# Designed miniproteins, single chains, part 18

Each design is a single chain, and the fold is of that chain. pLDDT is the mean over its residues in the fold that is shown.

## One batch from the design tools (miniprotein)

Design m598
Fold by ESMFold2-Fast:
Structure m598 (fold): chain A 95 residues (1-95)
Amino acid sequence: DVVEEARKMAERAIEGAREAVKSGDLMVEAMNDLLRGTGKLVKKSNNEQRNEVQRFMGVATRAMMRALADPSKAEEMLAELEEAGKRAIKFIEEQ
């Protein structure tokens, strides 16, 4: 079920980002988890769902990279990631 897998992927990415913000040393692990999860989900998705998953991955990766470059903005980037995840889940559920 692509919808449930997308929800779990988004929740896992958000949780990984929260842990990375708290410790500062888990961001690379969180990014690797995101890339692994999105790669598996993309293979199971139709073209429209795949495009939305890739959009979410792009926003999440960009947010995580900005947090790595400037840890003082980690909370702001986490909020952007949570918003993008919610939008991706809603889009997939509406299909």
Scores: mean pLDDT 66

Design m599
Fold by ESMFold2-Fast:
Structure m599 (fold): chain A 74 residues (1-74)
Amino acid sequence: SEEELLKGLAAAVANYIVEKFGGTEEDKERVRKAILEYIKKHKLTPVQAGEKIGELIRKSKSIDEFLKLLKEAK
């Protein structure tokens, strides 16, 4: 289902971000929840979520910057 794909995407991206920038298990869950809220707020499909989140990751230098960009995205 689309819901399961989006949950899987959020989990996979959260894992990638904490491996890339360094982080704790708590940071991973914080990132996962923020990604799901971003997807829900913007009513994104899996393809749109992958593309938009990928762009935000490329613009980010840290977990905190990534979370800030997610909050500021329209």
Scores: mean pLDDT 87

Design m600
Fold by ESMFold2-Fast:
Structure m600 (fold): chain A 71 residues (1-71)
Amino acid sequence: TREAQENFFQGGRAFQEGDYATAAELLEKALELWRDSRSSWRRDALLTLARAYEKLGDLEKAAEARERAEA
């Protein structure tokens, strides 16, 4: 959906600006909206989310996001 794509782009922008907490929040929102969708961007969102969690020191959530990206 357009809303999922908007959250994805805003999350990516927050990540580039160093706002990793906002990036994680927006990317989680995009992934929730894509729950029942096989969007190729879902994988990119999961990989960016993993990097955001790594920057926040949440290594367990980072590993979980990375594992989901490979599924």
Scores: mean pLDDT 83

Design m601
Fold by ESMFold2-Fast:
Structure m601 (fold): chain A 105 residues (1-105)
Amino acid sequence: SSDIQQARQLLIQGSDLYLQGDYDGAIQQYSQAISYAQRATGPDADRVLGDALSGLGDAYYRQGDYDSAIRSYQLARDYYQRAGDSTGVSQNQGNIDRTRRDLDA
C-alpha cells in the first residue's frame, strides 16, 4: 500500500539521520513512519511498526532518554511478536535489558 511505502521511505530517512547523529531528526521521521504504518492494512504493517519503533528506541537511547527508549523497544517487541519475527523480538528484548542496566547505573 502507499501508506506502507511512505512508512518505509520515512524509515530510511530516519535511519540516515540517526547515522548522521541527528537524533531529533531521526525521532521525527520514525514517528511519522509509525503514523503511516498505523494507517496501513495487512500483515506487513506490524513489521514496519516494529522497525520504526526499534529505530525510535535507538534514537531515544542515544539521547539518554532511557524511559522513552524502553517504551519504544517494548512496543517494537510486541509488533514483532504479532508478525512472527522472533529475531526482532530477541533484538528488542536485548535492547530493553541493556537500557534498563544503563537507567539503573
Scores: mean pLDDT 91

Design m602
Fold by ESMFold2-Fast:
Structure m602 (fold): chain A 81 residues (1-81)
Amino acid sequence: LSLIKQRLQALLDSYPSLPESFRQQLQALLGIEDSLELSTELFNLAGILALQAALSDDAETSELLFQVADELEELADEAKL
């Protein structure tokens, strides 16, 4: 769990251009102490980001959100272990 949270923080640090609303949502996940709950919330947020990416009219924003969504999905898979 601590390693997953450390990686989530590193992801936040790697994407300074991520919209503040999504950044705040990811920061809230750092407070989750249950691995399964963290995995579920990471997977749900990844889905939301992918949807917003698909709806985005800006190619750079779309690419950023899809990339972050993909990384959150990988992190969610690791968190459920």
Scores: mean pLDDT 81

Design m603
Fold by ESMFold2-Fast:
Structure m603 (fold): chain A 92 residues (1-92)
Amino acid sequence: SLGDKAVELAKKAIETNDGTLAVEAGRLIGEAFREGQTEGAKKAIDVMAEGAKKGNRAASAGLATVYIEARRAGQDELADYAEKKLKEAGVL
């Protein structure tokens, strides 16, 4: 599923500290949410949030991508969740 792929891509981005993969994971989270895969999307966000809390820059970039793109798309629930996680991680 898109949600499962988002989780795996988020983990790989954190392990490799790859900002490009993290941005791709962020976009895939938005797609998973649009397809109704809310739990998978939130799980991928949680993975990035934990990475960001540990100072992983790729995770912070991916999480910021989710927030920015969700706001632009009017996906208020997804944007609010990402914003909460960014604040909890100390990125906002």
Scores: mean pLDDT 86

Design m604
Fold by ESMFold2-Fast:
Structure m604 (fold): chain A 64 residues (1-64)
Amino acid sequence: GPGAKAREGARRAAELGDGTAAAVAAHEASQNGDKEAAREAYEMAVRAGGSRAAIEIARRSAEA
């Protein structure tokens, strides 16, 4: 489902060092109602080192 796709996208982005793409995946998961996927994608975005603004959006999405 959308949450599984978001988690997979975030994992791949983090492996490539793209924390901003992982943060976008967290936001998309949250909009689809998958809070677990949003939280996991946010954690991946933080570890990968995305932009501060993107990480903040992902954090709010995961906590919503």
Scores: mean pLDDT 73

Design m605
Fold by ESMFold2-Fast:
Structure m605 (fold): chain A 85 residues (1-85)
Amino acid sequence: MEGREGAEAARETARAAREGGGEEGTRKGSEKAEELKGRARFWAGTAAGLAGISYSVSKIAGDSEKEAGERAARAAEAAAEGALA
């Protein structure tokens, strides 16, 4: 199911952001989106985009790398929930 594939990719993006930092999570999410097709690609790309925006805003605000990564992860997790709807 495309929704499940998109949700899984979004969760992988969230995990990468939490473990490796928001920049790595965004990069991994974008790479995963490139491998997917249809609705799964859309949701994987959405997760990567939201993670990147959240990370950038957090860094501009002066947040720590850990806090920026957590915000990026939360944004990707929201996209995963949307993919399953």
Scores: mean pLDDT 76

Design m606
Fold by ESMFold2-Fast:
Structure m606 (fold): chain A 85 residues (1-85)
Amino acid sequence: HHMENKVLQKIKEDVAEAESRLDDPEELERINKEYQETKEKVGEDAALFKKAALLYEILYRRDGNPEYKEKAKVYKAMADNIEKK
C-alpha cells in the first residue's frame, strides 16, 4: 500500500536534503507555512514540487551551485504541469 510513485519518492528525498542543507529554522518555518497554504489550493503533490523548487532556488542564491538552479527549474515546471489537472 505504501509504494510511492518513483517521482514522488525522489522529490521527497530532494526536499529533505534541501531542508537539511538550508539549516535555517526561521526560513524553513516560513516555507512550511506557505507549503500548507499552497497544499490546500493546488493539492499535496503540486505543493511539494513548489516547495522543492523554492528550497533549491534559495540554496542556489546562497551557494551558487548550478545543480540547485537546475533542480529548482525542473521542479517548478513539474508543479505547473500538475496544476493543470
Scores: mean pLDDT 79

Design m607
Fold by ESMFold2-Fast:
Structure m607 (fold): chain A 97 residues (1-97)
Amino acid sequence: EEDEKLRIEVEVLSALYEIQVAIHEKTAERLAPTDPQAAIEHYREGAQVAEEGADELEKLAPKLSPEIAEFVQREAQHFRDVAAEYQAKADELEASL
């Protein structure tokens, strides 16, 4: 179908944002015991990247079939949830300083 390319684009875009978000999470977790300020910054950056991923996926949704649009909505919500989690972790670390 005509949306096959858009489906692949959505899958690749989602995967790339997942990798970027994971790098920030892993870096923050590694830094938290010795450099909590740097860990806070990485959680906040990871949250921002996750929100950007959600925004980019939502921009594609109107161009997609209903089935793929539903997948995109779930992926965007996942990124929004991850962003909220990282903000909460950053806030918890900041409160412990």
Scores: mean pLDDT 86

Design m608
Fold by ESMFold2-Fast:
Structure m608 (fold): chain A 90 residues (1-90)
Amino acid sequence: MERLKEALRRALREAGASDEVIEKAVQTALDTYRELLERGVDPITAVRTAVANARLIAVTELKKQGHTEQAERVEANLDRAEAELIAELK
């Protein structure tokens, strides 16, 4: 849980996302991850789904604000964060 939160916050902040976008995306990811684990979904699938939901929130919000370049950096940074988190679970 804490590692997922820290990895997502770092990835989004390094991409230049605002604190508002970061907290919204991170909270959505943590809620998704917790709910999936409570339903018996495996940790790797739970991480993938949580990161996908964070990506959707952050990219949509940044594109709405006209920050297309930041949205592209978010996608790249989250792909890297997802791969690293999954490697730790294998």
Scores: mean pLDDT 86

Design m609
Fold by ESMFold2-Fast:
Structure m609 (fold): chain A 78 residues (1-78)
Amino acid sequence: DPLAELQRRMAAEADRIAEELLKKYPEVKSVRVAVFIDPETGEIRVSVRVESDNPEVAKKTRDELERRALEKAQELAA
């Protein structure tokens, strides 16, 4: 199941990045990330949720996680 294996590898890397950012930004309370590959098109999509009492920190953490997770997923798919 090559698609499921690829998606698992992408998810593991995204989780690693999420853990790094959670440790890096003390104002972040929780981080969730999901990576999905569209089976029809092969398009990679990343969904990120960040909880923080500071909306600027939440936005920066979300944007960084989404960017890094997408970059890593594209590398794995190449």
Scores: mean pLDDT 83

Design m610
Fold by ESMFold2-Fast:
Structure m610 (fold): chain A 76 residues (1-76)
Amino acid sequence: MSEAERVAAELERLIDELEANASTLSEEEFREKVAEIQRLVGELERLGLDRATLEALVARAERAIAQAVAELLKRK
């Protein structure tokens, strides 16, 4: 309903997609998804999402990114 709730839902969707597709993503697709995640985190900070919720989403995004990096490295 709020703009912050909409952006948070979009961020969660991207994190879910990154987790689901970590083993099949190209390096280019990975970079594009990371850039979009960073953009949405920046928007949530500007919209004033509560700190605890923002920190939880950032931590989840960081874990998803780390897993995707590990999968990319296994393919090299």
Scores: mean pLDDT 82

Design m611
Fold by ESMFold2-Fast:
Structure m611 (fold): chain A 91 residues (1-91)
Amino acid sequence: SALEEAKEELERLVELMEKFPELQERIRREAEEAIKAAEKLSEEQKEEALKALAGLFRRGADYIEKTKTEEAAEEVLGMVEVFKETLEEAV
């Protein structure tokens, strides 16, 4: 399911942030809130939002894995926060 894919991609993203524990905890919290916001949308919008979140987490994880910097982790966190705000406004 799209929800399971989003959760799997989030776990990979969180694991890659192990060296930055404060950012790791923040991104997990923001991402879980984004998933909850997506689940409040209509069934059609929910599936698309969850797929978009999974894609964001996957691309963010790839970026962090390639760069291995705290700055990259902060950028990915910022992207997740903006996406969460967008989803919360959509409900």
Scores: mean pLDDT 86

Design m612
Fold by ESMFold2-Fast:
Structure m612 (fold): chain A 67 residues (1-67)
Amino acid sequence: MVDELAEKAGEEARKKALEAGASEKVAEAVGEQARTLTRDGVILDEKEIEKLGIAGAQATKAAEAAR
């Protein structure tokens, strides 16, 4: 089911964000984004999940540093 796939994608993306050095808040946000995208019908394979986690973590850290 898409909902189960969304939860798996969210957990995977959250782990990737944490591995990239994201804070808990950033990792949670990245995970929720992956869940939402998957529920909306965006198919996130392993590569896309890794890319999303890393990019999200870096973008959010940059935004925090700038503000």
Scores: mean pLDDT 74

Design m613
Fold by ESMFold2-Fast:
Structure m613 (fold): chain A 97 residues (1-97)
Amino acid sequence: SSLDQALKKAVRNVIKELEELGAPQELIEKVKKLPDLDDEKQIEVINELIEWLERERAKTTDEEKKKGILKIEMGLGVIQVVLAVKRTLERKRALKA
């Protein structure tokens, strides 16, 4: 699926920026698994990532790190849109069956 490819690409881009920012390895591993998780666990990982980004932004004064945070926020936006579209399509398929 093109949506599955878009999700995996967005996740890979987020992982790269998290690694460059020195994010905790446990958070990185959770984000790597995100495409294969159920909806409830995806929401939990996304919320954990948002909380980490908010804390990192609050203590960051370096402009390059701020750019990295923005790239992760943009990638997270793509992930959330793709997941919302996938959930809508799955609901529509269930109604036709």
Scores: mean pLDDT 85

Design m614
Fold by ESMFold2-Fast:
Structure m614 (fold): chain A 80 residues (1-80)
Amino acid sequence: SDNSIKALIGAEATVMYMNLLVILKDPSTPEELKKEAQELIDEIQDFLDNLDSLSAKQAQKKYNELKKKYDELMKKIKES
């Protein structure tokens, strides 16, 4: 069901959110990457706040965009 799909997407987005909070609190994370992490945290929060108003298809598309940004940021952190 749409509700089950959105619940799974919300859980996955919440995991990304929690990982980004860890990055913000890590003193070894460069300041520029902390700024990118904060911007992505804000985008994920907006997504989670609006999740119930989205269709499952819209939620999946938006989640995929956020996941791509998350993966790109995680790559930068590993290369820093």
Scores: mean pLDDT 90

Design m615
Fold by ESMFold2-Fast:
Structure m615 (fold): chain A 77 residues (1-77)
Amino acid sequence: REKGEKLRKQTLELAEEIEKIKESKELNKEQQEKLDELIKKFLEGDNSAAVELLELALELGLTMEEISDWVGKILSE
């Protein structure tokens, strides 16, 4: 469905932003493993992983303003 495709695309965009932060902030091993696991889970259809990805994005220094569009779009699916 169109909605599922849009959600996946938005999740990939969020993951791409987290990857940029990961490179710049030199995440520890636990954070890197958590990020990879959450991206995998969400792309395989576990929508609950989207919430954990948002929490990780906040932890990695994304502002609420920067993620607000992703939060609204991800959670509205």
Scores: mean pLDDT 62

Design m616
Fold by ESMFold2-Fast:
Structure m616 (fold): chain A 56 residues (1-56)
Amino acid sequence: SEEEAREKAIQAGLKATREALDNGMSLDEAARVGAEAFAKTYEELTGKKVTPAPLG
């Protein structure tokens, strides 16, 4: 289900953010890594591409 996929993607994003912070990355960088992991995991589970629109 999409809701379960979203929950799994959130967990993947949080894990990626934690690992990035542990590697000494900045808060902004860690947040971006987490967002990327979320999008990738959600796409793999649902087959839907969820890239946010570019800022600009």
Scores: mean pLDDT 76

Design m617
Fold by ESMFold2-Fast:
Structure m617 (fold): chain A 84 residues (1-84)
Amino acid sequence: EISKLVSQAVGYEIRSIGYLIDGDLEEAKKSLQRSIEILRQVVKLDPSYKPDLSLTLKKLSEIEKELGKYKEAEELLKEAEEYE
């Protein structure tokens, strides 16, 4: 059910915010990656969630930049643009 998947994705985003407050960029990244995996499935079932996936990809891109992974950040931004 899409509603359960969306709730799980939101749960991972909330967890990522908690890790960012604690300064744990690596765990914040892992939480957003799990949210993105779920949102990619949701978008295939319901394209109206494309903006949600785009925003989460941009959030992960910012964390990748803070980790010094600029090429990975650029790839995430390019993917996010496909969903706008």
Scores: mean pLDDT 89

Design m618
Fold by ESMFold2-Fast:
Structure m618 (fold): chain A 70 residues (1-70)
Amino acid sequence: GAADARRAGEAARAAGEAAAASTSAWQHYLNGGGDPKAKEGALKAVEAAARGDAEGAIEYAQQSADAAAE
């Protein structure tokens, strides 16, 4: 239905944003001295984005960013 199409479009956009955020977190991880928790979160965010799980991708990207910041 129309709701399904809208959710798919929103998920694709959010997944793209989450992938960009996870890429930024990955770069922060590399520049910040290599926290393995930040790496794991960034990889999981990219995987979630690739499968179209926008909510999971955003959650993992936030976990990666938080770990990289510590």
Scores: mean pLDDT 70

Design m619
Fold by ESMFold2-Fast:
Structure m619 (fold): chain A 70 residues (1-70)
Amino acid sequence: MEEENREYLLEVGEETIETLLKKGMSEELAERIRKEAEELAEENASSPNVEVAGVGIQLRAVAEWVEELL
């Protein structure tokens, strides 16, 4: 269930970022989100706390999606 929930959240996040970019989110804001998400993911994705690591994984996905869509 934990893995299934993680995959679901990643899918929802990707769709949200794609929708925002298509609806006119500025490239400047998108780049700021990407940079901050990437830095926070690096700090947190390897956390031994499952909730913190989950947030880190989400942030890494956000950074990757924004970079791909820009």
Scores: mean pLDDT 66

Design m620
Fold by ESMFold2-Fast:
Structure m620 (fold): chain A 80 residues (1-80)
Amino acid sequence: SSEQLQKIQNALKLALKEVNASSSTPLTVGEGKLQALSEYLEQQPLTEENIAIALSIYLPQANQEHRKRLSESVYKLLSA
């Protein structure tokens, strides 16, 4: 749904802001990639495992620690 998609997009944006604020190497994600990732996640059960898998597919160039912190933050925001 449009509402669920927007919730996922907002969670991803907030997670990126949070993780980047505490990182010496901020990760920049283009709007188109963020949209595609959000649409992919909308079609999946929003478990921590599925979020981590989605981030590995759409952000393969990000380091593993950065992706781990992002998946934890996204899951926390979506589970609130």
Scores: mean pLDDT 81

Design m621
Fold by ESMFold2-Fast:
Structure m621 (fold): chain A 77 residues (1-77)
Amino acid sequence: SIAALQAKARELAAIEPSETIRELLTEFAESGTIDAIEDPDGMRRLALAVALSLLNDPNFSLEKYKAQPHNVSQEEL
């Protein structure tokens, strides 16, 4: 459910090393949606889709998520 994903997004936002991804997770946790605001190339949506796909992976690990580079460019997401 969306509510379960929002709760998980809030937990991940607390430990996310990338400020850009943390902001996206926080926005999703609060609204349950992704607005296209300031996302002309779809990079913010892509970043969140990647984060959410990791949450839906039955092999998802918080340790693996935290191991992501601290400073990730939008092109790498």
Scores: mean pLDDT 59

Design m622
Fold by ESMFold2-Fast:
Structure m622 (fold): chain A 75 residues (1-75)
Amino acid sequence: EVRERLSLEQFQALLERAQREDLVSRIVDVRQETLPNGSEVTTLTFEFEDGTRLVITITRLPNGEVQVDITLVTP
């Protein structure tokens, strides 16, 4: 299993590829937690039909700032 952190540009390229190749994705896991500092963390896991997974972690800080991390997981 290979994990690769994607830039926004790489993520956009992946979306364009998925649209071009009719790759079907489904949400396989949704998790939400609140950290002790008040940050809200939402983790979304999408699985494509080829077994590749996309993990999107969205962290909302107490000041309203949002951080997004996108990780590609290949079999």
Scores: mean pLDDT 75

Design m623
Fold by ESMFold2-Fast:
Parts: C-alpha cells; structure tokens; sequence
Structure m623 (fold): chain A 55 residues (1-55)
C-alpha cells in the first residue's frame, strides 16, 4: 500500500540522516525521490524531509 511505502521511505530517510554526513544524506534522499517518482505520496514526504535538511 502507499501508506506502507511512505512509512518505509521515512525509515530509510531517517537512517540516512542518522548515519551519514549532510551532503551524502541529501544525495541519498534525491536517489530515493527518483526511485519512488511514480508514488506521489512517497515523493511528497521525501521532499518534505529534504526541505527540513536544507533549512
């Protein structure tokens, strides 16, 4: 389901942010956005997380 994909993507993004430097985590987030480009809910959540990191 889309909800399960969003939850999984959030966990992956959280792992990247916790374990990698900011620049590498941002690159990883961009790759996740590309990988889930066909799922609008997942892309929106990943873009929200990216914007938080960029702030």
Amino acid sequence: SSAALVRFARLMAAHLRATLDRATALAGLEKLIEAYADNPETVAELRRIRDEVLA
Scores: mean pLDDT 83

Design m624
Fold by ESMFold2-Fast:
Structure m624 (fold): chain A 54 residues (1-54)
Amino acid sequence: GPDDPVTVLKKALEVAKELGYSFEVGAEAAANIYRRGLPATDEVLKEEIEKLAK
């Protein structure tokens, strides 16, 4: 289905939690992915979260 902002946020928060990062990092990753029009895949989410956590 289409990647709506709520779905992107839920996936980003789940991935951030699994990687041991904060809610804030997950939320920022979701906003960035949505703004860039990228697919909310596990790979894209992990890359954005790890980039923001540095």
Scores: mean pLDDT 81

Design m625
Fold by ESMFold2-Fast:
Structure m625 (fold): chain A 68 residues (1-68)
Amino acid sequence: MVTKLLVTSPSPKLTPSVIQGILANLGYVATVEQLSPGVFRVDVEGEVDIAAIQKALAPYNATVSELT
């Protein structure tokens, strides 16, 4: 099962590779697609702890929401 996330950030330092690296460090297998500047779609394998991902991305002032 794949969990789909929307990640948004005002930080120009948050890139698809940075998001993927952070998720990999948390033990997730994910693919990241940039939709527009500061807007990313993330597909993660299995169940995710959205609060843990939100905390990991807090330095970038990112918001994480699940796509239904």
Scores: mean pLDDT 84

Design m626
Fold by ESMFold2-Fast:
Structure m626 (fold): chain A 80 residues (1-80)
Amino acid sequence: SKMLEELRRFIESLDISEEVKERLLELAERIERGEGLDLEELNEILEEVPEEYRESIRRKLIELDIEVGIKEIKEGVEKL
């Protein structure tokens, strides 16, 4: 997934702890698997992230969730 690779590069570029990066990447991998975005868990992780990065991270994870959702809908239609 191009969006997942972009998000991974973005998260790795942030000046935040490796533990927080791993948690954000785990959320992204779960979205990619079709499990959806856990907004409550995301908000908990973002409390450990500098305020200036929070909106960008939230936005990119939401965009990934939308992309995966659209792909699942398209694949469902193709099975008809």
Scores: mean pLDDT 81

Design m627
Fold by ESMFold2-Fast:
Structure m627 (fold): chain A 93 residues (1-93)
Amino acid sequence: SEARALLEAYLELRATREHGRPMTAEEALEELAKRTGVPVEEVRRRLLEMFREFLENIEEFIAQESDPEHRKILEELKKADPETRARIILDEA
């Protein structure tokens, strides 16, 4: 799934440590834009829309995920409250 791949890539980039610090949301978005050839604003828009769609259908995504590590990430997102989810989307990994 293109949507799943983009979300997973974003989370992986946010977990990346360069020079001893985690990558910021803006840095991760810029890196995704470079990798996909899509403008940063379009990447941001797609991620926000996918997070909304993901959260509405997260049970189905968990059921379809064959990778245990990816499934764990989805289950952690499911457990988060709406305020924490919004923070993950906008400010955090």
Scores: mean pLDDT 69

Design m628
Fold by ESMFold2-Fast:
Structure m628 (fold): chain A 80 residues (1-80)
Amino acid sequence: MPSVEEALKEIKKLVEEVLELYYENRDKLSDEQIKKINELLKKIGEVVEKLEEGEISPEEALKKARELAEEIKKIIEEGS
């Protein structure tokens, strides 16, 4: 089972990956898609806060962050 530190490190990598993809494709995205991506990024931030506060397990935080990151990637791919 991952530690809080390991989960935070993994979530940081996921955020870095989706941000790189977002910036590379930003000019191809609609305003609605950009708004949705920003909402999903904010939700990942909320997951990180809850993990740091001990409100959720590292395993649950990783699952939620991965699901949110995958949703962002799908929006970018569908908008291209």
Scores: mean pLDDT 83

Design m629
Fold by ESMFold2-Fast:
Structure m629 (fold): chain A 110 residues (1-110)
Amino acid sequence: MKYEFGSAIVYRIEADSVEELADKVAELLKKHGIKRAVVIAPRSVLEDARKLVQLLREKGIDADLVVPPEESELYTLFMALAAVKDRKDTAAIVLSKGEKYVADVFLNKN
């Protein structure tokens, strides 16, 4: 089976807090007419991911949390691409934390 993985546009958003991250993400999603979001997060940032989901819901985004079945960047990427495939109203958000909170926001290109 041939998969084309090049149909997604990815926006990287960085913030010092989950609250600031949620504000920036919600603004981006509303600008693109996105009403649904799937937050994909490893167990290491699960509490921050739950908070992000709640803040997005409070901002009028239909947001859900998904934890990958294994801790793999490849699995996380696959889940994000699958979530936005042929869906113009849905974003996938990969949450990570280093020095700052980072949201990699996947949108359908078409």
Scores: mean pLDDT 81

Design m630
Fold by ESMFold2-Fast:
Structure m630 (fold): chain A 62 residues (1-62)
Amino acid sequence: MEYSEEELKKIAEAAGVPLELAPLVAMSADKVLRGEMTVRQAAELAGVTRGSVSNAIKVLKE
């Protein structure tokens, strides 16, 4: 799935990560939404906290 620059900025701010990490966090959160992995696994994959992944999921559900 492709993300706009504006959507990536929202994800970066919500997750508390640099914009450079936003695509990886977004992809990981999307995998959680698709049931392909848990929030914990997504956090480990992206190198962020579980809270960061949860916040990214909220942005993606909008």
Scores: mean pLDDT 79

Design m631
Fold by ESMFold2-Fast:
Structure m631 (fold): chain A 100 residues (1-100)
Amino acid sequence: MTPAEVAQEIIKVIAETARKAVELLLNNAPESEVLKVIEEGEKKALELIEQMPEELQEKLRKVIEEWKKKAKEAIKKRDIDKLLDYAQEAIDRIWEIVES
């Protein structure tokens, strides 16, 4: 699998995680349930990052860490717009790292 193909799979995980978290927030799910979705998304993204070249792995792990921190803050505030914005920011940064 090429770095670009792995990046596409990581991006799918982030997008799906954000979509699922938004759906839960719209259905008034407890904060703890929504946070579990973010934790599961992080685990899947980190597993995919292990398939990347070592130099890219550190940079990509930092992107996932920042995304998780921001997503958790948005979830605590039930801010759907920010949750989606932070997912898009992470996706854009992943492409910048992989295409550089």
Scores: mean pLDDT 89

Design m632
Fold by ESMFold2-Fast:
Structure m632 (fold): chain A 57 residues (1-57)
Amino acid sequence: SPEEERRRIILEVEIEEAVRILDAAVRYVMNPSEENKARLDEAVERARRRIAEAKAL
């Protein structure tokens, strides 16, 4: 159904963005530089935007 397809798309986006946040978070934990903090903040903001876009479909 369109509703099941929509839920699948949202879940796929959530997983992709969670993996990006995890990678950025690990980099920051291993080296807590201003650069790595900025990368983590960027990943979080990107995830917020991308998930909102997917939910708006």
Scores: mean pLDDT 89

Design m633
Fold by ESMFold2-Fast:
Structure m633 (fold): chain A 83 residues (1-83)
Amino acid sequence: IEEFKKLMEEMKKSVEKLGKAFEEGKLSAPTAEELAQAEAIAKQLGFENLEEMFKAYLHPEIANNPLMAKIALRLALREVKEK
């Protein structure tokens, strides 16, 4: 529960930094392992998939850009693991 809230909070923070990094074209898509973990979290929260979870927790503009949302998720996952 706390972990999920922190992930969403870090994802929101990462979105602000993501804008600059995305414009530079330097961001990589999440790994298959990171995507699987995030999808498990989405299903555990009662969402059908990651895209639905993003729409619920992120602003629609970000959720409607799946590449940007996935990159923000990757950054947030790394931040959460760092504590």
Scores: mean pLDDT 61

